# Ledger of designs, part 106: designed miniproteins, single chains, continued (4)

Each design is a single chain, and the fold is of that chain. pLDDT is the mean over its residues in the fold that is shown.

## One batch from the design tools (miniprotein)

Design m15679
Fold by ESMFold2-Fast:
Order: sequence, then C-alpha cells, then structure tokens
Structure m15679 (fold): chain A 86 residues (1-86)
Amino acid sequence: NEAAAQSITYEVYAKLTGSKPLDEELSEKLIEAIKNNDKEKIKEYISKIKELIEKETGTKYPEVDDEMVDIFIENHKLIEKAKKEE
C-alpha cells in the first residue's frame, strides 16, 4: 500500500512542487485531521483523495487500511521536518 500512500502524499503536498492539489479543501482537512490525531477522519479523507487520484490517472489502489494511514502519517512527519530544515 506504499504506492497509494506515496501518490496521496504527493497530491496533498502538491504546493511544495509549485502545483495545486486536485481538491485543496480536502487536502487541508486531511492535514488538520493528522494534527488532531483523528485516525477515522484521516482514513476518510485519504479514501476520498485516493478516489480523486484514481479518477484522474485511471490507476486503481487497494482499499485504505490502518497500515496505509500509518504510512501517510509518517510521510507527513518527514515532510514537516524537511520544511523546518529549509
């Protein structure tokens, strides 16, 4: 499920590469859910972003599970650390 988590991470943080996310409000809600440690909301928003990516790219990913949520949270921590080091 690492490929799905990576694709969602790139989508949520598209602004770091000078791009805009497919759904900016949904991406912001996901980041807020991570800050609030709300795993159910994180899973819900990851699932919605996954569906948007699948629609745009034609790629299908597995269902969002707890492992994917944990991978995404870890990716978020790495991105926030990288931003602080700039």
Scores: mean pLDDT 75

Design m15680
Fold by ESMFold2-Fast:
Structure m15680 (fold): chain A 60 residues (1-60)
Amino acid sequence: MAKVSYAAVGPENLSEEQLKHAEEMVRKIKERMDEENAKKPLTADEAGNLSLEVANELKK
């Protein structure tokens, strides 16, 4: 496992469940962005919309 820098609210401040949720969200966002970028390059606005959409799906 590689050691990386974290934001002020790092893994040490999160429960295992919260860490799983954060990782799942990032993974889903990246997967969706990767799919769209493979078809056409995304603008920053489009990428932002995709991220928000995935985050909203996970917040249900």
Scores: mean pLDDT 65

Design m15681
Fold by ESMFold2-Fast:
Structure m15681 (fold): chain A 100 residues (1-100)
Amino acid sequence: SNGHKAYFELVGMSDEEREKAMKILDEETKDIPLSDHEKNAFIIALYEIDRGVTTIIPDLKKYIESLGSKRRTFITGLLKVAKAMGLSRASAFYEELLKE
């Protein structure tokens, strides 16, 4: 949990932007039991993907596959966060996952 605040400061995410991202994710992922810690980690992953980090992608895809029938709900939620935050590369990544 302490690492999340330091990371948000590092990527220049304001408290307002973080709260907006969390609200969108909460609304879209009501059917998926995500902790606040996990939600923050997935928002961080959006920023990592948007800046071109690829090392997190295999573990992220494995998690998404583990969701089974809830996979589309999760992908749609993160896509909405990415679009709302103006993260074009992360948006493209999640749009491609929705086609699979």
Scores: mean pLDDT 80

Design m15682
Fold by ESMFold2-Fast:
Structure m15682 (fold): chain A 80 residues (1-80)
Amino acid sequence: AIPEKAREYIEKLAELSRQGVPDEEIEKLAREAVTEIAKALGVSPEAVDRFIESHTVGQLEYLLLLAAEGRLDLVRSQIE
């Protein structure tokens, strides 16, 4: 399910941070995670791309936290 996928991504991001991976790699994974979750919600690729380009990594991680909590309607509205 989408909340489970979001939780898996959050755990992967935390693990990379613990390993001392460069911030650029963490940013790439956060962008990939948001893209996958948004596409699973049926959000248009155009809206996903605009959201990712206009938001910080911290804001992307916040969106993943909302998805992990099952607040999928709110996630969809944030990206649109």
Scores: mean pLDDT 83

Design m15683
Fold by ESMFold2-Fast:
Structure m15683 (fold): chain A 74 residues (1-74)
Amino acid sequence: SVADKIRDAIANVPTMTDEQLKQKAKEIADAIAKEQNLSDEEKDLLYKELYTQFLVMKADPEQLAALRSTEIED
């Protein structure tokens, strides 16, 4: 599933090269676009968002930890 692809990408982000991050973001964006019938513009925005997020996670894993610590489910 798309969710599994996202989860797998997140788990592997720390070990991936920049080219692998771009390829993974493109793969996920393309899969989501096909599954959810997104426009080409929406797919491009999603790709850019995913790639940016992966770069942030790879460069600063503490940011991901901080985001998770602020998520309180009541």
Scores: mean pLDDT 72

Design m15684
Fold by ESMFold2-Fast:
Structure m15684 (fold): chain A 83 residues (1-83)
Amino acid sequence: MTELSVEDSYEELEEKFREAKKRSGSPTLRFVVEAPTEEQAREKGFMLEAIASREGMVAELEYEGGKLTVTVMPVQVAEERLA
């Protein structure tokens, strides 16, 4: 699990995402952002979804108790088998 900041820019999120992906022995990555508002959670969620998409992954978002959890998984296997 990688902790991200609500103050992180898109470029900082992209760098942290790529570093986590390279270091992980799992195809599934989990990111956590402490976001005090739903608006902040949505903004960071959209950024992480965009980053995940560019890396060939899908992002599942969960927001509860001021905390955004983003779980990302490879999309290629799902897309290749969706027939």
Scores: mean pLDDT 75

Design m15685
Fold by ESMFold2-Fast:
Structure m15685 (fold): chain A 74 residues (1-74)
Amino acid sequence: SSREELIRKNGEAMLELAESNPAVPQEVVDALREALASGDIEKLAETMEAALATLARENPAVLDELIDRLGEIS
């Protein structure tokens, strides 16, 4: 798959996991949803990186679950 396809696929999976987990901050969910809706793949990649950084700081256990689930999709 292309880099763009993989980023979009991972972004969609990350949003689904973020929306299903109440421990994920709403600003993370909103940012991922906006980035996916924009169609801007670089914006999506940057937003995903920022989301991972926020989760590492605020909810490391949620980050671990997210990374494990994304690894299963690859």
Scores: mean pLDDT 79

Design m15686
Fold by ESMFold2-Fast:
Structure m15686 (fold): chain A 68 residues (1-68)
Amino acid sequence: MLSPELRELLDEVKKWLLETYGDELTDEQIQRVIDSLEGVLRWAEANGRPVSLEALRRAADGIVENEK
């Protein structure tokens, strides 16, 4: 289960994705991107790795390229 801090970070990335890609991607595609990022956050938390909003945005851009 994600910490409240990481959950807030994920929510901020979701808002950014909707603002940036909301007109290009379906809700299902955006949800798949969020699910992938949540997996990354869970792995990072389990391994004591710090994560920033900017790092998540870069990861999201890469995932969006594959989602298309």
Scores: mean pLDDT 78

Design m15687
Fold by ESMFold2-Fast:
Structure m15687 (fold): chain A 92 residues (1-92)
Amino acid sequence: MNEERAERMARKVREIAELLGAPVSEEAYERFFEAALKALEELETEEGRRRLEEIERELERALEIAREVARRVEELGVTSDEELEAVAAEVL
């Protein structure tokens, strides 16, 4: 259902942000959910369904990258934005 998909997308965006040291407020999470829900409602065509699958794959990939960056940041004790960007570049 669109609501469940919107929740999964918003939750993944939130997890990505939190893993990268940018915790998401309740208000920001609700905005992500509303935006995702609106996008899903607009993508109810055959072409839209294919775009949705692509977006979901991109979010999964971004989440995987964010988890790897977070793991390396934790292992290295990185605390600066510059060091975080360097770790992100190595994962990409």
Scores: mean pLDDT 72

Design m15688
Fold by ESMFold2-Fast:
Structure m15688 (fold): chain A 81 residues (1-81)
Amino acid sequence: HEEALEAARYGLELALRGQTERALKIAARGLSKYLGVSEEIARRAFEEGVKKFNELLQTKSVEEALEEAARHAVEVALELK
């Protein structure tokens, strides 16, 4: 799932820069493509990833938060499949 993790991470980096709509679009497309889930599932998974990312940023470094939140988004997408 390396490509899906990278897509989720890139989306989170865009969200961190305030590009929230672009982040959702790019991450949902990547997660859908690489995990074989619908764009609806991919969007929900990425939104959960963003929530996790914002929570983690309160206690962890940006790098750690990106890694854990991207993994969480992939796990949620696979659970909803």
Scores: mean pLDDT 85

Design m15689
Fold by ESMFold2-Fast:
Structure m15689 (fold): chain A 77 residues (1-77)
Amino acid sequence: VEPTEEQKKAAEMLKSVAPAFGIDVETFAKLLVEKGSEALDTLPLGKRFLVELIFKEAGVDPRDDEAVKAVGKEILK
């Protein structure tokens, strides 16, 4: 299934912002693909809040496992 515009936007925002906050984008994207929304629970509270804000700003529900997995796949392209 091709990712939505919102999922593509979330992927681009994560690639741009996450490294500035000490998040390894490739490792995190692999966790998103493997665990979906549960990957967010592996992050410290501050980083989790930032990632949830990025998803919401892009129009992606951070607790939609299929959407979150699609964002991870888009990052790994």
Scores: mean pLDDT 81

Design m15690
Fold by ESMFold2-Fast:
Structure m15690 (fold): chain A 79 residues (1-79)
Amino acid sequence: DEELERLAEEARRLAAELRPRVPEAVEAGYREGVAKARAAGAPEWMVEAMGAVGAALRALEALAAEDPAFRAALEALGA
């Protein structure tokens, strides 16, 4: 789980960075990630990690529709 923990930390930083620009996407992504993890029966620490990853992915997706640089970042994050 070192990989997921590392991704979650990077995702939290990215989501915080992008939140002022796309707050609704960050919130929607977090909620979606949490919901999917809970539906899969994931432990609470993984639910939080999936929320952070979801927030970052949705923020990047929203910005990638307008800017190729964010599309590259989204690809690097494995989405």
Scores: mean pLDDT 78

Design m15691
Fold by ESMFold2-Fast:
Structure m15691 (fold): chain A 70 residues (1-70)
Amino acid sequence: AEALAKQLLAKLDAKIANTEANLEKYKDDPVVVAAGQHELAKLRALKAEVEALLANGASKEQIEAVEKRL
């Protein structure tokens, strides 16, 4: 379970970094900014959930359930 949680955290961190880079690149486009901020909020919430699951010794099934919501 821990290895899967760490892999999902790495995937989430990569998606967050890519979304932040796109927001900076298109910062003058209000539609892109709004969509990117919504996506960042979603990704950060999922990351917090995975970190909580990892801290509490969650099962493989619980981590996979979070990944399916990506």
Scores: mean pLDDT 83

Design m15692
Fold by ESMFold2-Fast:
Structure m15692 (fold): chain A 75 residues (1-75)
Amino acid sequence: MSSSTKTAKQAYKQTKDKLKDYPKDLQKMSGKKGGDTAYKLKQQGMPDDDAIKKGVDAGIDYANDMIKKGKTPKP
């Protein structure tokens, strides 16, 4: 099992938890964005904690951008 996959799953969960007051679809899409970001950073040699933090930040930024634009995230 890839260590990057485990890092991505942790970023996904933390992003969703921080966005629990947001619509469920937005939580899932933002979580995926955070997970994908953490996965890529871990593959580039970033430590787990740093990759997860940057992934979560990217997911939250994505959610806030979608809310500002009044758009529902694509599944």
Scores: mean pLDDT 79

Design m15693
Fold by ESMFold2-Fast:
Structure m15693 (fold): chain A 72 residues (1-72)
Amino acid sequence: KPKVLPFDRFLAGMVALSILKGSRVSIKELAEFLDVPQATTTKRINEYAKAGNVSKEKVGKTTYVSLNKIEP
């Protein structure tokens, strides 16, 4: 069963970048914005994806993320 994760700075940063760009945010862009290694950002996003809080879409070498509804 997916576990509900609290809203944190990774999700807040993703939302802020989505608003600023008007589009989906890549993991690379999120990592650069938060000044966090891409590997750490990928791990965090994978945890949110397993919980159902975010969606991941891989396009070539770039993985995009989008915020899902934060409700069970």
Scores: mean pLDDT 68

Design m15694
Fold by ESMFold2-Fast:
Structure m15694 (fold): chain A 81 residues (1-81)
Amino acid sequence: SRADDIGDMVRQRAIDLGLSQQQAQQIGDHVRDIARRVGATPDQAQVIGDGVRDRAIQLGLSRSQAQQIGDFVRDYVTQFG
């Protein structure tokens, strides 16, 4: 599904940004779950990005890492959702 594709892409990008495999998996799973609930459409991109940012902060990522991942997810869903 589109939500699964988004989750997989976000997981790979998080790894590229230097996150652990575990953190990348958790963020990817969270993005997939949000995208399934609200719909992986461009109009939901901000909601999905904000949810990912907040989850990253809860997982102990720095403010800058959380913002980077949230912005990436928002932009990705805007372009490809």
Scores: mean pLDDT 79

Design m15695
Fold by ESMFold2-Fast:
Structure m15695 (fold): chain A 119 residues (1-119)
Amino acid sequence: SQMDSLLQQFNDLVSKSNAASSEALRYLEQGDGEKAAEAAEKAAEYLEEASRVVAEASRTSNPRLQRSSDLFRRSSELLRKASEYARQGDFEKARELIRESSVLSTSGQIMIIGELLDM
């Protein structure tokens, strides 16, 4: 179905974002702020793509899909801020923002699953 295809696309993009976020955290542990920033920016790009895919799918005014799109967009903004802090050497703030981003992206993914269960 269209919703099953949508769920698969978001699961793939969120999984790629999670892998990039994990790589960013690894580089922060190693003291490599520049590589951590690059990984966080890549994670943000995947979530920005996820937000756009949801927004396109929600053009029929589905409130849960619209909220999911907003959560992915906000998550990507946190990852871009994390990349800035990583470059500045504030690794604890970068780590905090990556964790906050993960909570928002997980919430966005749950909103899509919830929509499928209520259909």
Scores: mean pLDDT 85

Design m15696
Fold by ESMFold2-Fast:
Parts: structure tokens; C-alpha cells; sequence
Structure m15696 (fold): chain A 67 residues (1-67)
């Protein structure tokens, strides 16, 4: 789980730096789904990570919208 979380964090960080939040979200979700298929994550762990990804992306969008 922790290794998958680190990979998700890296994808989101790269997406923020590149200004590609939607692409980063899609890549993170795809990685999480792949980890479930490979047995590296339970469905509950995947659902929790997806929720965290959505919150992180939403926060980044709000920060960009506010000025």
C-alpha cells in the first residue's frame, strides 16, 4: 500500500508542476485500479486512495481558481 501511495503522490506532484491535473488524476486512478487487479491493494484501500486523490485534485483546482 505505502509504495502505491508514494507512486500516486509522485503522479499528482508531476501533474501539478505540469498544470495537468485531470491527466494526473486519471493516471493515479488507473494505477490504483491496476494495484487492485495485481492484489497489491484491497478494494477498501483503493476506495480510500481514490477519495484522497479526488480531494487533492479538488483542493489544487480551488487554489488555482482563487486569487
Amino acid sequence: MDDVRAQVSDILSDGFAAGRLDEARDRAIALIDQAVREGRLSQQQADDLKRQVDRTVDLAREVRARN
Scores: mean pLDDT 80

Design m15697
Fold by ESMFold2-Fast:
Structure m15697 (fold): chain A 88 residues (1-88)
Amino acid sequence: MTVTVESISSDYVKVTVKAAGDKKIVKLELTVTFSNGAVGKAVVTDLNATEVTLVLKVPAGATSATATATATLSDGSTATATASTTVK
């Protein structure tokens, strides 16, 4: 599993989570921690996807974002990955 975080503007970050191989993501838990201490969380269930993309609002004063994603895969296994970006 891979996680990518991209700053698409000063106001938004894009988080992309990709499954490895032929496995599907059936549940995704995402936590995004911003440099100013703000935390965004998302839980998405009932998925059947090789790739999940989420866009999150950047709080005022944040200069970086770190995303940690925990995915439950179609074989019942779990995977965790972390990535970070600077905010534009």
Scores: mean pLDDT 82

Design m15698
Fold by ESMFold2-Fast:
Structure m15698 (fold): chain A 94 residues (1-94)
Amino acid sequence: SELVEKILELLRKQGRLTPEIEQALREQRETLNEAELALAVVRLMDELKLVSPEALELKLELLDVALEEAKKLGNEEMVKKIEKEKKKVEELKK
């Protein structure tokens, strides 16, 4: 839940927040589980090409949430996909 507020604040700060995006994120908070919500936010950040240090840090936080949940579900394929995505984000921070 705090992750959605963080992305909303980041988008507002960057001048990228639209009413449509805010409504979609609030609706997804109510309908998706934490792993699905975290991955949906990461995809939104990718589509918007958010690459600031603040955006990359939030993306890593979201991927950590998704990874923890995927491990609890025993979804090894999803774990591998999330780990690969985390490595890409870490490379962008260098």
Scores: mean pLDDT 80

Design m15699
Fold by ESMFold2-Fast:
Structure m15699 (fold): chain A 98 residues (1-98)
Amino acid sequence: ALDAAGREARELELRALRESMEEAKRTGTGVAASFSAEERELFERFVAEAERLGFKEVYRYEEGGAETVVLELDGAVIVLSLEDAGVARGVEWLRAQL
């Protein structure tokens, strides 16, 4: 079970999904994430590193080719998406961790 912070993070992710679906319906376009194999590899390496540090994956979902994972350790929650890993700060941070 998630603590209060974990439940809040999960609710925020579900809200983001609903907003993304509503925007897609409004514009008639799907938000198709276009990520390289290298960006996905960095994302998965980050998840593996977090798990090595004791974080547990509490849920994962995929939408439009983008993937989001929620990790938890002792009430601390990390919400990470492939989209975040694809931005400069996320990619730089992941490279520094590897």
Scores: mean pLDDT 56

Design m15700
Fold by ESMFold2-Fast:
Structure m15700 (fold): chain A 86 residues (1-86)
Amino acid sequence: AEELERQRLAQEILEQGRRDAEKMRAEGLPEELIDLILRTAEAMALYVETGEGHKDEALALQEELGRAYREYLERRREEAERLRAA
């Protein structure tokens, strides 16, 4: 049944999200980014499982996660540059 396939894929998405969150937490990323990774995985899993109504939310969270992560990396780079310039 298509429903079982969606449930299986949704579970894989959740598992991958948890692995990504654990890896990034070990790398010292802030808790706010870890939370966003987990929320994005949950939204994607829900969209995949239901096939309805959650697509826009999942895509918006993916976009927000990508933007927040880029901003985080840029802030770290700027801080390193400021310390080098001082």
Scores: mean pLDDT 81

Design m15701
Fold by ESMFold2-Fast:
Structure m15701 (fold): chain A 67 residues (1-67)
Amino acid sequence: GSVAEELLRQAQKLKEEGEKLIEQGRKLIDEGSKNGDLQTILRGIGLVLRGIGLQFQGDLLEEKAKA
């Protein structure tokens, strides 16, 4: 495929990975909140932030593909 097609495939993969990390992080935050486990809440927050970062990287690759 074209370079644009490759960038779109990579963007999709990063967004999917980011979405999974955000989902995992939200589950940990919920579990930690129920158990009063601050360390588990902080781990969950870390996963959400990582997932947001991957989604942002995916958005940047989509912009490059459309340019």
Scores: mean pLDDT 88

Design m15702
Fold by ESMFold2-Fast:
Structure m15702 (fold): chain A 62 residues (1-62)
Amino acid sequence: ELKVVARFESSIPGLYIEITEDGKRYLVDADGRRYPLDEVIDEARKRNVTVEEAARRIFGVP
């Protein structure tokens, strides 16, 4: 498992962006659930919605 080198608030309330030592970005919630940001972007494209809407659906936030 890759080490987190940076963590900061995302544009989506309650979600954080974590960057791992390999430079990959993840969205993380308060419970520690993680999704690669690229997967969230792909889901947004598949559903023809915004990245914020895709993230809300994935993490189950209103």
Scores: mean pLDDT 77

Design m15703
Fold by ESMFold2-Fast:
Structure m15703 (fold): chain A 65 residues (1-65)
Amino acid sequence: SKREEARKILDEFAEAMRGATPEERVRLAQKAAKELMDILKGMTDEERDEVFAEFQRRLAELRAA
């Protein structure tokens, strides 16, 4: 599903960032943003709601820490 693809992109992006130089981080961020944009454009409103809820849940955990 597109929800799983979006999650995979974020997970791979986060992992790649840990091993990246500052220069590579800029490129990785641009690539991840473009990949996510392509997936979100192809989603229905209801699918976007589910993806957004998943991201909120993950971000809320980090913010609470």
Scores: mean pLDDT 70

Design m15704
Fold by ESMFold2-Fast:
Structure m15704 (fold): chain A 75 residues (1-75)
Amino acid sequence: STEEIDVELDGGRTFTLTVHVAVGDRVDVHRRDEKTGEWLPPVVSAVATTPTVSLTVKGPKGEKRVHLRVTVRSP
């Protein structure tokens, strides 16, 4: 199965996102380009070796909001 979730965060801050998955799941995390509205290539693309995947995201200078898309795919 595949699961997608979109997350909106305040710009200029640092956030840690924790994704709960099964070992063997593929996790892709995309960031939106706020100028074009397009989803960028994955910042994280990995097969889970633990039941939790954590990532740290910073809002760039001058952005008000940061949008992320998390995709989880079972084998």
Scores: mean pLDDT 73

Design m15705
Fold by ESMFold2-Fast:
Structure m15705 (fold): chain A 74 residues (1-74)
Amino acid sequence: SFEELLEETIEEIEKAKSVQEVEDILLDTMLRLSEEERELLAKRMSEIGRESRGKSDEEVKEITIKGLRELLEE
């Protein structure tokens, strides 16, 4: 399900050592989603990207995890 895949994605991001690994994980998740789910994730990623501007790699990971958890609540 979308929820299960998103939870798996968050767990993988928590283990990521760089923003590039976070991006690779998110791209892999996008390829496994339906069109509608992909649009929802893409919109959230755009919001995360704006909030992440000028932040450290660790802060970007935290912002990304938070943004994805908020999607799980919807």
Scores: mean pLDDT 83

Design m15706
Fold by ESMFold2-Fast:
Structure m15706 (fold): chain A 58 residues (1-58)
Amino acid sequence: MESPALREFARNPSLLSKEDREKVAEMLEKASTLPPDQRPAALEEVARYIEELIKKKK
């Protein structure tokens, strides 16, 4: 995971609720099945989602 947000999530998944972690996991799996041209954009969407969740936590 190249994004700082994705890295923090991978290192400490408990930063997010169980429901949010499951949502992120599904988004990551979906991104990995996308064509290579769309994969970076999908991963960026996931990173933004994680960042928003972390901001809510602080």
Scores: mean pLDDT 72

Design m15707
Fold by ESMFold2-Fast:
Structure m15707 (fold): chain A 89 residues (1-89)
Amino acid sequence: SHAEMRARLPELLAQTESPNPEVAREAAEQLVEMAREVPELAPEIFEHLKKLTSSPNPVIRQLAIEALAELAAEGQLKEEAIAALNKLA
């Protein structure tokens, strides 16, 4: 349900910064799915992922870039996601 997705948002945001790459990747993938299913959460998810593109951890930066690219491809915040990716090029 949307309520269950909203309840998991803070946990998933924190897990994207996990030192375990598998946990971070799964969290990023679930955030992309959550943005698709609950568009009201897409701006918050986008801002968090955009912040992660400046992470000192290169694995986290790459996961954030991939998640932003997926959001752009799915039409979720497409203009903002593309603008964020262009700043990294």
Scores: mean pLDDT 79

Design m15708
Fold by ESMFold2-Fast:
Parts: C-alpha cells; sequence; structure tokens
Structure m15708 (fold): chain A 85 residues (1-85)
C-alpha cells in the first residue's frame, strides 16, 4: 500500500542516517559514505515511483548488512545490481 511504502521509505532514511554516523565514527571516508547515500536515495525514489515495496525492503536489508559490519564496497555492489534489476 502507499501508506506502507511511505512508512518504509521514512524508516530507511532514519536507519541510513544512523548507519552513516557509525561509518564516520569507524573512519570510513566521507566520499564513500556520500556515494552510498546517493545510491540509497536513488533506489528509494525508484521503489516509491514504481510502487515496489520489495525493492524498498531489499534496500533496508542492505543498509542493515552495512550496519552489521559488511564492507561498504560489497554492499555498494549489491545495491548497484539491485538498481539495475
Amino acid sequence: SKGEMLLLSGFIKRVLDGTESELRSQGVPQEDIDRFRELVLKAVDLGVKNEDISLLQQVLDLILQLGDGEPISVVEKRLLELIKS
């Protein structure tokens, strides 16, 4: 539903903000964080525009993987493949 997508989109943005703060504290370059943020926002916009709740859920899962210690380079590659699909 539209309401479900809006809630999930808002939640993704909140989780992303927290994950970015953690990555900065770990010494991840700001350039890598900014690039990842741009890709997440692009994927979220695509998911909302296409009413693709599955895409939004997969984007959230990738941010959670990053927060769980997965390397940003690995998660970025997964996100790029997801956007191509």
Scores: mean pLDDT 86

Design m15709
Fold by ESMFold2-Fast:
Structure m15709 (fold): chain A 97 residues (1-97)
Amino acid sequence: GLVELLRSLEREEQVELLGRYAAELAAANTPENRRAALLLGIAEGILLFPDGILAAMKRNGSEIDEEEVERLEKLALESTLELVEELPEEIQARLLA
């Protein structure tokens, strides 16, 4: 399914795919597609959130704990995938076609 596809991709490809799917759904302009597009946009934002934290830490001159960054990135990915799984099955099937 869509979750399995996302797990098989690198992070940069995951972000690109989520953004592209959100744009495709938004263009269709139905209530169901608009809701799905919003959910995918939120999922992309969650996936990118650790980058924002890392950038803030660098600006503040904080030492970067690579293990903590990896933990945050893993948590962000799992949260993103959980949110994507909430999409209606019909929408998930259509995005995979």
Scores: mean pLDDT 79

Design m15710
Fold by ESMFold2-Fast:
Structure m15710 (fold): chain A 102 residues (1-102)
Amino acid sequence: GRERAEELRERVLEELEKSTDEKKSEEALRAGIEAARRVAPDNLGVQIGIGLALLSLGVGKVAGDVIEGSRLGMRALLSEALRTHPEAALAAAEAALEALAK
């Protein structure tokens, strides 16, 4: 479980670094947030990760850098989820990769 979640975390962060599409980057982060929320809505670490992800996205929107905000948000979400609930991190990474593949 955990090793696969760490593998997919690295892969989703690499795909976000290659992204030049603000909408696609935001959709990937939002997909990851929703997947993590569905798997572990009551887990404190997952809730913290979601809060940090939304904060990073909001800061990116205000600064005019939605791609960077989405990337930082995804890093925060996956790092907090991996620490406390690897299955939520796995689901978030899979959902983000699906959104980026569209």
Scores: mean pLDDT 86

Design m15711
Fold by ESMFold2-Fast:
Structure m15711 (fold): chain A 82 residues (1-82)
Amino acid sequence: SEYEKFAAAKQAEFNKKMDALLKELGVTRDTEESELSDEQKQKLIQFSIEQHKAFLQELLEKGLVDPEKLKEALAELDKLEE
């Protein structure tokens, strides 16, 4: 229940930020990857990684999931940014 409420709130926040980014890029959620420029793809990928890292960090801080598994996931996301 705590996890579900937190996840729902974070999904809503992600959706709001994603809509703002899509508007800035001049595209929609229905735009296929093949229609995106390399710059647009990079911005969307970076945004998704940053949002996922923030979500995992907050889950760790709230104690809603296994800290060991979250540390592993955060380390893997850090590698994807390089």
Scores: mean pLDDT 77

Design m15712
Fold by ESMFold2-Fast:
Structure m15712 (fold): chain A 70 residues (1-70)
Amino acid sequence: ASEREKEYVELFKLQVETFLKHLDELSDEEKEEAVKYFKEEFEKIKPFLTPEQAKEVEKLLKELEEKVKE
């Protein structure tokens, strides 16, 4: 993977972590829309990621989905 792809993964992680930090300020509808957005974004970028990077992002998305559910 290029350095730019690594930076993208770190920025994506930061965005997900920032969203998780502010979950209590969001409506249930906004939480569901955000999960959908991040999942769609991951699908679009997945072909450009290494298997390692893809697993890391997938793990974060699963954690996000779990926390949004409860």
Scores: mean pLDDT 76

Design m15713
Fold by ESMFold2-Fast:
Structure m15713 (fold): chain A 56 residues (1-56)
Amino acid sequence: LVDKVREYFKDMGFGEALSLTDRKYASDIRKRLGLSPDEYTDDQVYNAAQKALGSA
């Protein structure tokens, strides 16, 4: 999951990626990556987004 989020953030720029690390945008990230809410929760996506930025 973290690797998929990192790839997505790579193309959009740091400022936009940072704004999307808010929990309210977790569902948007999940949908853009083609992931089911049954497979990954919004909280898991949010945690992956924070790790993706922390590793950049």
Scores: mean pLDDT 71

Design m15714
Fold by ESMFold2-Fast:
Structure m15714 (fold): chain A 72 residues (1-72)
Amino acid sequence: GPLDKFPADTVNWLLQRAKELGLTLEPAFVAGLIQLSDGNLRAIENALELLSLVKPAPTIQDLFELLPLLAP
């Protein structure tokens, strides 16, 4: 179901998932993904896969470019 806050376990799991895809993400970036997607983990996974193809080391500013993909 959708998440309403950022549990550390979820952030750490997503950081590990991103690393498995060859991505270098900061915890703040992952928290932003959760917030913008309203906890939609499928939307987050789709965004991570897209990032792995276009920008493996994204910055916080790149979160805004993902808004159309992450919005519920």
Scores: mean pLDDT 74

